# Designed miniproteins, single chains, continued (5): the designs that were tried, part 107

Each design is a single chain, and the fold is of that chain. pLDDT is the mean over its residues in the fold that is shown.

## One batch from the design tools (miniprotein)

Design m19933
Fold by ESMFold2-Fast:
Structure m19933 (fold): chain A 108 residues (1-108)
Amino acid sequence: SSSEDAVKEYMRIIEESGSDDEAFLEKLRKLVEKLSPTDQTRLRALLMTAMAIEMTGLLFEETDEERRREARRQFKELSTALNEARTPEEMIEVLGRILEYLRALRES
């Protein structure tokens, strides 16, 4: 599979899931399981890029220096965990933790 096909399916999953994190994670898990190892690596890179964009947006809006420092630390830890995920199950578990943290940060 090409990385273009993986990106198109990922974009479809985002559109179909809306704000439903559970539906998003379930569809993403099924996508990852169907991908070649090369396309799994490309999708992981795409997810890392998406997380970096979200992190930058949240940090840009955060006015408290101490909260920004803590958010940077947490995002580094979660990014490391995502890069170290070896299986689809581990990747989805880490993404679940990332989504929970981002939700908590937006709601605080």
Scores: mean pLDDT 75

Design m19934
Fold by ESMFold2-Fast:
Structure m19934 (fold): chain A 86 residues (1-86)
Amino acid sequence: GGSGPGSKEDEVNAAIANGVKVIVATVGAGSAVSNTIKPAAEAGVLVIATPVSADQVPIVKNEIDSINKELEAAGTKAGKEKLVQF
């Protein structure tokens, strides 16, 4: 919803600005995970990522695990709780 030109990144940023606690995102492997999931998780939002197809499940899981490791290394709360869930 909303007026004006929007991308999925803009919608995620708007949700973060509105103080949402959880974002549910349907993503494929690769740049969509990095461009959509990682910024939301870095902002401290719990992200639930769902793959667009069954074939993407192992790849998306691996990318989420990598992002959560980066967040833990950066000193985020992901060290105690994962900020991205599958």
Scores: mean pLDDT 63

Design m19936
Fold by ESMFold2-Fast:
Structure m19936 (fold): chain A 67 residues (1-67)
Amino acid sequence: LREEIEKLIEELRELLEKAKDDPELSKEIQRVIEGLEKAKEMDEVTQRVAIHEGREFIEEVKEKLKK
């Protein structure tokens, strides 16, 4: 679980670099990274939910960056 969260954080940090020219998207990505960092210190149910939400958010960010 923690390893999966770390992998999502790494992918989001790469997307953050690509979204550098979009301050609103960058701020949103940073908030999700913070949420994932917090989830690593929480219970397994919270970690599983965070992984699911993180994966969905990454797909949303990729769609926004295509624009």
Scores: mean pLDDT 80

Design m19937
Fold by ESMFold2-Fast:
Structure m19937 (fold): chain A 106 residues (1-106)
Amino acid sequence: MLDEVAAALERELAGLPPGKAHRVVYDSPEAQAAADRLAEKVPENGVILLTRVDEDAAIGAVAYLDPETGEPRRVVHTAVGPKASPEARRIAAEADQLEVELAPLP
C-alpha cells in the first residue's frame, strides 16, 4: 500500500526539475524511508506527506510551486486494500480534503 502511493507520487513528480522538499511529513519508519527518497524529487520549497493509515491503507500528498508558473499545486494519492479497516477507509475517502501547507519561500 505505502509503496503503491509512493510510486504514484514518483510518477507525478517525473519531469519536474530536480530539487529537494523543504518539509517532509511521515508517521512511521516505513513512510519515513519512502518520503526521504521522494523528497529529492520534489521541487524546492515543496512539501511531501506520506502516511500509513493501517496495514492495508496509505495516503500520500505533495504540494509545491510550479517552477514554470509559480502557482501552487497539490497532488493526493490514496491506496486502500481489502483488509483496510472501516476507519482507514473513511480517512482515505476524506484525503481529498487534506490541506498540505507549503513551506514559506525564503
Scores: mean pLDDT 71

Design m19938
Fold by ESMFold2-Fast:
Structure m19938 (fold): chain A 79 residues (1-79)
Amino acid sequence: SADLEKIANASPEELLKYAEQLEKEARKLGDEGTQRVAEQAKKALEENADEETIEKVKKALIIALSRLYERSGGKVRLE
């Protein structure tokens, strides 16, 4: 989807933005697991935004967003 592509192609600054948006959307849906993934992603990017960390964060956020889409019936959107 377009939102998954946004995460895949994001800069570190954009990844922080998308992690915050994913956290807010997960909170609206009561998905505490996805909220934790987004919070961990933000912390990892703040501690060290090297290429390996960026790739791990991208994969984690893509998986979390995909699961949120399934649980929400596709109602989650990223801006």
Scores: mean pLDDT 80

Design m19939
Fold by ESMFold2-Fast:
Structure m19939 (fold): chain A 65 residues (1-65)
Amino acid sequence: YRVLVPDPEEVEKLSETEKKILQLLGSKGSDTSLSAREIAEELGLSQSTVSRALRRLEELGLVER
């Protein structure tokens, strides 16, 4: 998954977990992609939690696989 350039209004509606994932992806650069496993390892979250958050972020158009 990689971060897309988000609309500020969409970012404001995000949960804490979703914001942390976007911050991590943004820190790696827009051209860098991470798997759900890599994101889970970096943030100390379960893969299930990260996968649910990534699904929400894809629905909002904020990340792409």
Scores: mean pLDDT 72

Design m19940
Fold by ESMFold2-Fast:
Structure m19940 (fold): chain A 55 residues (1-55)
Amino acid sequence: DDRLVRAVALLATGRYSVREVAYRVGYGSQAAFSREFRERVGASPAEVREGARIR
């Protein structure tokens, strides 16, 4: 449990953009992060982030 677990936690706060989360967890690009996140988590980073905003 590393980059993607931290990414889920950061996205769930609603405080960071997808780009900011990607860089904070050590990805060199938002595109690479979004692709890997969707493959591993089963949802896009944007979907997780928007779910956190809609309480």
Scores: mean pLDDT 76

Design m19941
Fold by ESMFold2-Fast:
Structure m19941 (fold): chain A 63 residues (1-63)
Amino acid sequence: MEEEIRRLREEAERLREEAERLRETAELSGPGAARSFERQAERLEERARRLEEEAERLEEELR
């Protein structure tokens, strides 16, 4: 379970890094393209949040 918790948190971190890159690209883009990249970043951040929630549930089960 600890390995699974670590994997979930590592994946969540990777998704946040990808979202940050998309937000940086959005700042360099025109208004329409920027909105699309920001929406994609928000989706990745939501996935990361769900993975962290799963990791927290597993961690609680170990206590």
Scores: mean pLDDT 82

Design m19942
Fold by ESMFold2-Fast:
Structure m19942 (fold): chain A 118 residues (1-118)
Amino acid sequence: KISIVESGGGTVKEGGSVTLTSKFSGFDFSKSLISWWRQKEGEPLELVASISADGKKTWYAPSVKGRATISVDYSKKTAYLNLNDLKVEDTATYYSVAYSPETNTLAFGEGVKLTVTA
């Protein structure tokens, strides 16, 4: 059974920084595409950042480009999303997502809420 548990959310002031973490179990982490998605109140799911299975290719949404960093610790089976220079508009529930091309399996975490205050 695949399990993804996110942490590191909460309430942060505008201009601050946060590191969201996700802990993965039950699958081959080293062969999975890892991504971070968010859902703002009344809006659709938005892809925020992704990292390739080999860790060599990253992608960032225009809304966070230049202030977000995605990384993976393969030994700890943990993914990170660092967000700097936070905006009130970053307030959302953030989901870590794993995609395994070998099994064509997509797994979503439970989500972690981030609230950014002015």
Scores: mean pLDDT 84

Design m19943
Fold by ESMFold2-Fast:
Structure m19943 (fold): chain A 98 residues (1-98)
Amino acid sequence: LKELTKDAKRVLELGVGKGENMKEILKNEKLEFYVGVDINKEMLEEAIKNLKMENIEESTKPGVVTGTVNGKPVSLIQADGEEFLKDAKDAFDVIIIN
């Protein structure tokens, strides 16, 4: 995972789970932002806790939480990953599907 994302600036992860991959992705010094999508709200809440996400703001858009991890912008979205990809795929350098 670290080697796959080491040069990525804009990462989308489908199926965040508890944030295990997210931890490795966010160690990348070149990362500009991370977007994680999971249909399971409880998994996203666990990821927020496990990554110790800071500056947490609930978006006006339902199911979207934004914040920072190690000063890197993070957005976590409760959605179906396949549906999310239809509108967003061209915005990312790397897409990880779990």
Scores: mean pLDDT 78

Design m19944
Fold by ESMFold2-Fast:
Structure m19944 (fold): chain A 57 residues (1-57)
Amino acid sequence: DENSKLLKEYAKKYGIPDELAVRALLEDPDLFVEYLRAKGASEEEAAEVREALEALR
């Protein structure tokens, strides 16, 4: 779905493995957001990712 695509696109952009993005959907959304921020993602990008993860809960 669109939310899963968004998460994978951000993972690719910031060099996060797709496997970790999938795990975030299932177990630890906060870890994925932390990783993006550590890799240089903006607050706006982090907010979009949080919304996508929340929609998939």
Scores: mean pLDDT 75

Design m19945
Fold by ESMFold2-Fast:
Parts: sequence; structure tokens; C-alpha cells
Structure m19945 (fold): chain A 60 residues (1-60)
Amino acid sequence: AAPPTPQEIADGYELVADSAERAGDRATAAHWYNLAAVYYEQAGETDKAEEARRRADELA
């Protein structure tokens, strides 16, 4: 199988962040949204990166 793409990694981090947010762990959720944003940026998904950063900022 091919290695995961930056977009696939970012999507995974968003799932982890969403889980942490539902658990009430805002700091952990913000951390994972910021990592998702970095990988979306690497994938050229600028709009998704900005959305993930915005979400992280709301939780900070």
C-alpha cells in the first residue's frame, strides 16, 4: 500500500481533534487541529488549513 498523503494525515488529525473536543479536552483538540492545518497546507488545501486553524483558535 502507498504511504499516507498529507491530506489523509490531516483528515486523521481532525478526527482525533473532534474526539478530544467532544470529551471536553479543548487544549488537546486545539493541538490536533493545528497539526491538521500544517498537513492541509502541505497538501495545498489552503481553505481546509485556514478552517482548522480557526477551529484551534476558538478552543485556545
Scores: mean pLDDT 84

Design m19946
Fold by ESMFold2-Fast:
Structure m19946 (fold): chain A 95 residues (1-95)
Amino acid sequence: MEEFKKKMEEAEREIDRATELINQAESLLLAGKPIPDDLVAEIRREIERLRQLHKELVELGKTMSPEEGKKGAILLIQISAEIAAAEFLLDLNRR
């Protein structure tokens, strides 16, 4: 229980971080500017962090109550959306 709650709090922080990085990348691309190499590296590190958190939350969620399981499921959806958005922006930057 406590480990699951800590991982959910960690996931919420990493989702917020991913949103900030994605917003920066989107702003640059919309202005016709490339995403800088340092920001690309930060986004790639964040994607890997989110993938690991997704895996950990799935495993921990298997033993949780229905109520806690629903909260975890919402975070898993948000993590998947952040990863998809970040990967798409990185693909656009390569063109």
Scores: mean pLDDT 85

Design m19947
Fold by ESMFold2-Fast:
Structure m19947 (fold): chain A 68 residues (1-68)
Amino acid sequence: ELEELLAEARARLDALEAEAGRRPRADWSEAEREALDVAAVGAVLARRGVPEERLEELARRVLELLEK
């Protein structure tokens, strides 16, 4: 279910933000933060059976949906 997937992805991103919050904000480039977000959402998708070759594309799409 899309709603359940978005909730799981959001929870994972929130956990990642909490970890990052222990470091100075200047410690992370915009590109590094984007790569970590894509990897975190990609891990959620992999657990749901998405093929490895589709993980980056779908992770970016999920992040786009979470922006709204």
Scores: mean pLDDT 70

Design m19948
Fold by ESMFold2-Fast:
Structure m19948 (fold): chain A 66 residues (1-66)
Amino acid sequence: SSELEELERRAVRLVVEGKLTPEEAAEIGRLLKQAAEAEKAGDTETARRYLEEARRFLDEVERRHA
């Protein structure tokens, strides 16, 4: 989905900029992977929840570095 692609790009940018710890990178990677798997399975509700969690996580990290 375009939202998943957007969140993946945001996560990569934060990694490149050194703004994610290894633990944070692992957590965002887990959330995005679970969102992608849910989308692939047709579980739209579960995918939406994981995408929302990933967005909140990235928003918090970006706010810390603003």
Scores: mean pLDDT 87

Design m19949
Fold by ESMFold2-Fast:
Structure m19949 (fold): chain A 68 residues (1-68)
Amino acid sequence: SPNAAAGALTPRERQVLLLLAWNPEGLSAREIAERLGISQSTASRHLQRLVDRGLAVRLKDGKYRLAL
């Protein structure tokens, strides 16, 4: 069972969450990578961690948004 405080988010994970909050229709890993100046694979790994923690959801076309 997940038992981690919100303060346990890395700075990069927080940046990803803020981008998702400002883009409620969703962002792809590529779009997040371009906005943060990181590789698409790195963006995908951060997104996967956020999905695992229940903070983001994957939707159509591989885009992601805030869970709730």
Scores: mean pLDDT 79

Design m19950
Fold by ESMFold2-Fast:
Structure m19950 (fold): chain A 94 residues (1-94)
Amino acid sequence: IDEGEKAFKAGDYETAIKKFEEAIAKDPNNARAWFLLGIAYAKQGDIEKAKEYLEKAIENAKKTELEEAILLGSEALLKLIEEGKVEEAIERAE
């Protein structure tokens, strides 16, 4: 996840996506990795994938009840994307 977060911060969303997918393969309950995957796909313009992964972040955050910030953030971004405010969703995430 650390390598994925570094790539994400550098704007290397292709590498970030690959690393977050690896993190999820090891731990499917990693709500943070699902959340960051959703944002990375939104930044690439893949809105369908962004919505899918933000929904997964919400599901996993609810299961663990540990990451309230991830739950609220994922719900807010998903709502903005559904309203067609993709640019605002991306800005709010970073």
Scores: mean pLDDT 76

Design m19951
Fold by ESMFold2-Fast:
Structure m19951 (fold): chain A 81 residues (1-81)
Amino acid sequence: SKSEAVAKQVAAILRAVAASIDYEMGEITKEQAAEELRRAADELKEVSEKYGVDFSETAEILARIAEELGLTEVAEYIRSL
């Protein structure tokens, strides 16, 4: 359903934001932040495939978050999905 798709996309973005904050605050490592952003991107792809919704705009938001954190390889991964 559209409601489930929206909820999952929002949850993925919020996870990425939370990981970004935790990383900047020194609560998690760069590697842990990278893992959380990759997981969020994988969840967006799964939602796209399950509900037939495009995730290009949301993926680009995640990629920009990764770039701001210096996670260039993660941004490249997200854009490759």
Scores: mean pLDDT 84

Design m19952
Fold by ESMFold2-Fast:
Structure m19952 (fold): chain A 93 residues (1-93)
Amino acid sequence: TEEVMREAEALFYGMAAALAIAEGDVEKAREYLEKAYELARTSEEAAQAFRAGVAAASLLAPEELRPKLLEAANAPTIDEMVAKMEELIEEVA
């Protein structure tokens, strides 16, 4: 269904944003984060997929970024999660 496609895309862009942060690729990190956020706002399922993508990517991230990515993935709201990820993008810029 279209819903399943949005969830898959949210998971992918969440993971891609977190990996771009780990690589210091500020431009890609912002692009993927914006796409993940747009999808996450459409449903709770897409929001959970975005969180899952970031959490999964944290396992592949450097030790110093891993707890920060997990903190973002577990933020109370998607808006707070995005704000925490933007802070991480600024740290690696």
Scores: mean pLDDT 86

Design m19953
Fold by ESMFold2-Fast:
Structure m19953 (fold): chain A 64 residues (1-64)
Amino acid sequence: DEENVEKARKYLEEGRKAFESGDVEGAIEAYQKAALYAGQIEDPEVRDELLAEIGRFLREAKAA
C-alpha cells in the first residue's frame, strides 16, 4: 500500500522540520499522524521499520 508508506514518510518529514524549528507540539502531532499511517502498511517489515523510526523521534520530542 504505497499511499500509506508515502503519507507516513510525509508526516515524519513534517514532524522533523517542526522539531528542528522549535515547534515541539507540531512535531508530536505530525509524528502521531505518521504512526497512524505507518500502522496501516500491509508489509510488516516496512511497517515495523517506519514505526520504530517514528517512535524514536516521537520519544525524543516528548522528552524535550
Scores: mean pLDDT 85

Design m19954
Fold by ESMFold2-Fast:
Structure m19954 (fold): chain A 95 residues (1-95)
Amino acid sequence: TAEEEKKKGEEYLEEGKKYYEEGKLEEAKKKYEEAIEHYEKALELSGGKDEEAIDNLAKAYENLGEVLDKLGEKEEALEAYIKAGMLRLKAAVMK
C-alpha cells in the first residue's frame, strides 16, 4: 500500500541520515536512493496526490544532493537539487 511504501521510505531516509553523520557517504547515498524509490512508489499508488509523500520525496532528493556533493558528483548533485525543487513547487500548487 501507499502507507507501507511511505513507511519504508522513512526508514531508509533515517538510515541514510545516520550513515551521513558517520561520514559513510556511499552507504548514505544508497539509503537515500532506496528512500526515493519507496516514496516514488507511494506517490504512484496515491495517483500523484499525496502531499506528504511529495514533501518526503523532496527531502530525500535534497539529502541525496548533499551526499553527492560531498562525493564530488557535482552534476548528479545539481540534478537531485533540481528534482527536489520541482517537487516542492508541485506540492505548493496542490489544493
Scores: mean pLDDT 85

Design m19955
Fold by ESMFold2-Fast:
Structure m19955 (fold): chain A 75 residues (1-75)
Amino acid sequence: MLVPTVSPEEMLELLKKMIEEALKLAPSLSPEEKEKLIEALRKLAETFRELYELTGDEKYKEMAEMIEELIKKLE
């Protein structure tokens, strides 16, 4: 069964696609759904910041910044 050792590069590419889809979907979300999404994204950005501190891999920092930019666009 799956233990994906997803590389930071693969994660970054997946995150880019997810952000594009989230931005397309965002106008159709209710205010409550949007608030929940923003809260989840804040936690995810914090997780990538923590991964950057632990690993030193700049790609985790880029992922955190991309999520933070998405949050600003959703607010």
Scores: mean pLDDT 78

Design m19956
Fold by ESMFold2-Fast:
Structure m19956 (fold): chain A 65 residues (1-65)
Amino acid sequence: SLEELEEEQRRKGRESFERHREELEAGAEHMANAVKGVVSSPEEGRRLSEEGAERARRAVERTRE
């Protein structure tokens, strides 16, 4: 029935949203950790920040696709 299809779609939508949200949060955490590491090695901190930004960007792109 339509009601069963709507319930299934709502459930799948929430599961997909939560999965992408977890990916985005992981990227943000990676970036925050990179910033904390900058103090003793500016070059290493910059590289880690760039990696974190790239990971977050890819997570956002996945939510659009």
Scores: mean pLDDT 70

Design m19957
Fold by ESMFold2-Fast:
Structure m19957 (fold): chain A 64 residues (1-64)
Amino acid sequence: SMELRQRLIELGKQALEQIAKAQGFDKIETRQEGDTTIIATATKGDKVQVYRLNLITGELKQIE
């Protein structure tokens, strides 16, 4: 259902935010890309890190 999908999206965003905060980032912006992917952009000063989470496979990829 669409409701279940939205819950999974919000949980994915929360997970990426927690991971980025644990790695010392100050500002985390999350967005949905398509129906199955969450992107998080984490920043601290001039340092930027991008994370990509696949909600179907659970695969987390760190993109530079």
Scores: mean pLDDT 83

Design m19958
Fold by ESMFold2-Fast:
Structure m19958 (fold): chain A 68 residues (1-68)
Amino acid sequence: MEEVMREAEGLFLGMKIAIEVIDKEGINEELALERAREAARERGLDEEAAEAGAAAMVAFAKRVAERK
């Protein structure tokens, strides 16, 4: 359970950071991934999980934008 919780924390952090970047600066994948990685490193969380969370959120936002 500890491993799953650690990865979940990283993923959720990455998604949160990506939402903040998208809200403030628009869809910028490189910036969202970079900030998610840095935030995870600062907190001692899984950087790869945070990048995955951010990437998923950015991909979702891009798909929504493509429809409009």
Scores: mean pLDDT 80

Design m19959
Fold by ESMFold2-Fast:
Structure m19959 (fold): chain A 58 residues (1-58)
Amino acid sequence: KREELRKKVKEFLDKNRYLTPEQIEKLAKEFGVTPEEVRALYEEINVEKVKQEAAKKK
């Protein structure tokens, strides 16, 4: 379940720059997790993307 949620969050970030609070609540309800869990996952993916971009810029 968490892997599916992570993939869906990544897809949203690839198409949009950020997740809105409404989208976070929707994903939380869909996957049966708390909005806080979705936020933590979103932050984790965002940090990973920033690190990947920093490596490319150097």
Scores: mean pLDDT 72

Design m19960
Fold by ESMFold2-Fast:
Structure m19960 (fold): chain A 57 residues (1-57)
Amino acid sequence: MLDNVRRRAIRIARALGASEEQAKQAGDRAVALLQRTGSLSDEELEAIAREVKAQGA
């Protein structure tokens, strides 16, 4: 469950041109949000990936 969300966030971030470090951060943020709220939509997961990419982390 958590592994699937992490992998999806990483995949989306990489598709947006994020670095390996940015993709890893997107995965970590997605897992943290899922643990906090109990649910995560595809739109929320994409938003996390876009935010990490935009911030140039």
Scores: mean pLDDT 77

Design m19961
Fold by ESMFold2-Fast:
Structure m19961 (fold): chain A 66 residues (1-66)
Amino acid sequence: MPLPSDELITATFYRMLGTIYKKAGDLEKAIEAYEKALEYYKKSPQASEEEIEEIEKEIEELRKKL
């Protein structure tokens, strides 16, 4: 089975991708990337509740701009 670290790495990648799309003004793609990051953070036992809450807050703020 893949290590928990693989899920955390995947989550981090999608979080960075979401930030890139947000800076580019592509809010729909930013939300999709952050939602993928959130999914993998929740699957990782190494992810903190604080990290999960930060991503959830980012998604909500972006949704308000659509």
Scores: mean pLDDT 79

Design m19962
Fold by ESMFold2-Fast:
Structure m19962 (fold): chain A 76 residues (1-76)
Amino acid sequence: SREEAIELEKKGVEALKKGNAEEAVKYYEKALSLLEEDDPNVPDILRNLAKAYKANGDEEKAKEYEKKAEELEKKL
């Protein structure tokens, strides 16, 4: 549900604050799987996922998700 996705996003933010970037990625990916692409929360989750990938050393995925967030904002 959308409510579950929002809770998972919060868990991702807490994981990232604790320096657990890999765990944050998992929470954000699960949150995205529960939302429709046009949900207003999706761009923010994609940006947080990009931050988590960058913190985990995956710069290519970080760029990928940042672009996805920008593209979806143009549609919303």
Scores: mean pLDDT 83

Design m19963
Fold by ESMFold2-Fast:
Structure m19963 (fold): chain A 85 residues (1-85)
Amino acid sequence: IDEDIKAGALELFGEAVKDWSPEEALNAILSYAVNLAILRSKGVSEEQLEKFEKDAVELIKKAKNWDEFRKGLNELTDKYLEEAK
C-alpha cells in the first residue's frame, strides 16, 4: 500500500520537482505519501482525498523548495483532518 502511494505521488509530482535536488524531491514525495496515508487512516472520504491530491499538486507547483512544500502540506493535511470531523 505505501509503495503504491509513493509511485502515484512520483507520477503526480515528477514535473514539478524535476529542478529540485533528488533528495528534496524524494522527501516531498514521501511526505505526501505519508500524509495521504494518515488522511485515509482517519476516514477521510475518497472524494476528499482526490481534492487533497489536487490541492497538493498546486502546492508543490508554487513551492520554491522542500521546506515550503512541507509546511504547506502539513497545514493542508490538518485542514482536511479537521473537515473529516
Scores: mean pLDDT 76

Design m19964
Fold by ESMFold2-Fast:
Structure m19964 (fold): chain A 84 residues (1-84)
Amino acid sequence: SAIEEVIRAAAAQIKAKIAADDLLGVQRTFLEAGKQLRALGAPPEVIAQWENAAVAITIAWAMKESKEDIIALLDRWVEKILAA
C-alpha cells in the first residue's frame, strides 16, 4: 500500500540520518512522513504510532543509546505499525 511504502521509505531515510549523526534530519523526516501519511488518509492509530516512534527515537538519542540500538528500536516500531 502507499501508506506502507511511505513508512518503509521514511524508515530507510531515518536510519541513514541516524548513521550520519543528523538528529535534525531524523526529526524532519518523521514530520514530513507524518504529513504524507495524513494526506494519504492513514488510520489515526497508524499516525499516533508513527508520532510515538518519533518521540521514542528522540528519547533514546537524548539518553545516548548506541546508533545500533536506536536503529533496532526504529525497526521494532515500524514492524508494530505495519502489523496493525
Scores: mean pLDDT 89

Design m19965
Fold by ESMFold2-Fast:
Structure m19965 (fold): chain A 63 residues (1-63)
Amino acid sequence: SLLDELEALLKEDLEKGLEEIKRAAVEAVQNGDNALAKELSELALKYDPRAEERIKRAVLEAL
């Protein structure tokens, strides 16, 4: 459900969708949910090839 909602947002507003995925991925990593963080990164990468680097950077800065 979360992934479907974020994919819909990516289709409507790519930048807003990527920012929301970045926030969700940081929260997932902080909660120990590495599986969700991986799925979020893969969803973002499908829409923007540079999104994985953007997400990894946000996660590292939050640690």
Scores: mean pLDDT 80

Design m19966
Fold by ESMFold2-Fast:
Order: C-alpha cells, then structure tokens, then sequence
Structure m19966 (fold): chain A 95 residues (1-95)
C-alpha cells in the first residue's frame, strides 16, 4: 500500500503542476508552486521510508488545498479538490 500512496502523491503533483500552468494570477502561481514543493517533500520522505513524516506533510497539503480551492476560479479549484482527495488518500495509506 505504500507504493500506492507514492503513486497517488505523484498524480497529485501532476494535477498541481497543471493548475499552476493554467493559472494566470501571480498570487495563485506562488501558492501552487509552494504546494508543489510540499508534495515533492512528501514524495521524498515516502521514498526514504519516512512514512509518518510523509503522512503528516500530506495531511497539511490536503487541508491547504481544500482551503485554496474555495477562493480560486472553478477550473483551478476543481483541480485542487481532486489533488486534495488524492493527497488525503495517500496520507491514510502511509500510516
């Protein structure tokens, strides 16, 4: 199941990269870039076998994605909601 968690984080990374590329607002791009960096951190921790730390980072990412999705455009918000679900599922599998 740890391998499945890594795949879910990689899929969430791809969705966040897509959201950042579609965003035309500089503040949205900054927020999405910071979240993308946090997803890379969660992936690095998971690949290093640091599953508890990876799960904690993933839970924090999911909460932030849900919050930002409420304030962004519907197109970007939908990508963020999908990424949040994937990251949340990954966090549960990492425990």
Amino acid sequence: MKEEAIKLLEKARDLLAEAANRSTDIFEQVDLTLLLMQVYLALKLAKQGRFDEAAEVAENIAKRLDELAKHYSPEIGELLRQAAELVRKAAELLK
Scores: mean pLDDT 86

Design m19967
Fold by ESMFold2-Fast:
Structure m19967 (fold): chain A 60 residues (1-60)
Amino acid sequence: MEEVRRAVEEAMAHKDDPERAVAILTELGVDEKTARDIVERLASGEITPEEAARIVEKAL
């Protein structure tokens, strides 16, 4: 879904403000714990933006 990929890209743009990045994913419908895990993994480079988008799609 294009909306999921855009949300992940927007979260990456706000990597200096992790609370803002988490809020972007929770606004989309992801629970806060899952959103925080995704943001932390994305910021550390453990997962790619494409992998993060797939995790978000499964969490919805």
Scores: mean pLDDT 78

Design m19968
Fold by ESMFold2-Fast:
Structure m19968 (fold): chain A 98 residues (1-98)
Amino acid sequence: SAKEEQARDYAALAIRLYNEEKYEEAIEAAEKAIELKPSGIIAAEAYYILGLAYYKLEKYEEAIEAFREAERLYKEEGNERAAELARENLKKAEEKLK
């Protein structure tokens, strides 16, 4: 659908912005992808990049919630490797709050 394509484009934009170290803009792009209520894999990718960007901004509680949702969605889509990566980043964010 057109909304699914827009969500994919916003998720891709969020990844690009994250790689450019534009973390707040990456968060906005990821949130726009999520608001379009995309299929599980696009949603998982958007939540994953959202978590990475929050982590870089030291917003660890927000990063934990985003990584938790990414892990759940990747598991539902059968992508165990991506779910494991999300879980590893979740644990890293949790360690920052100790």
Scores: mean pLDDT 91

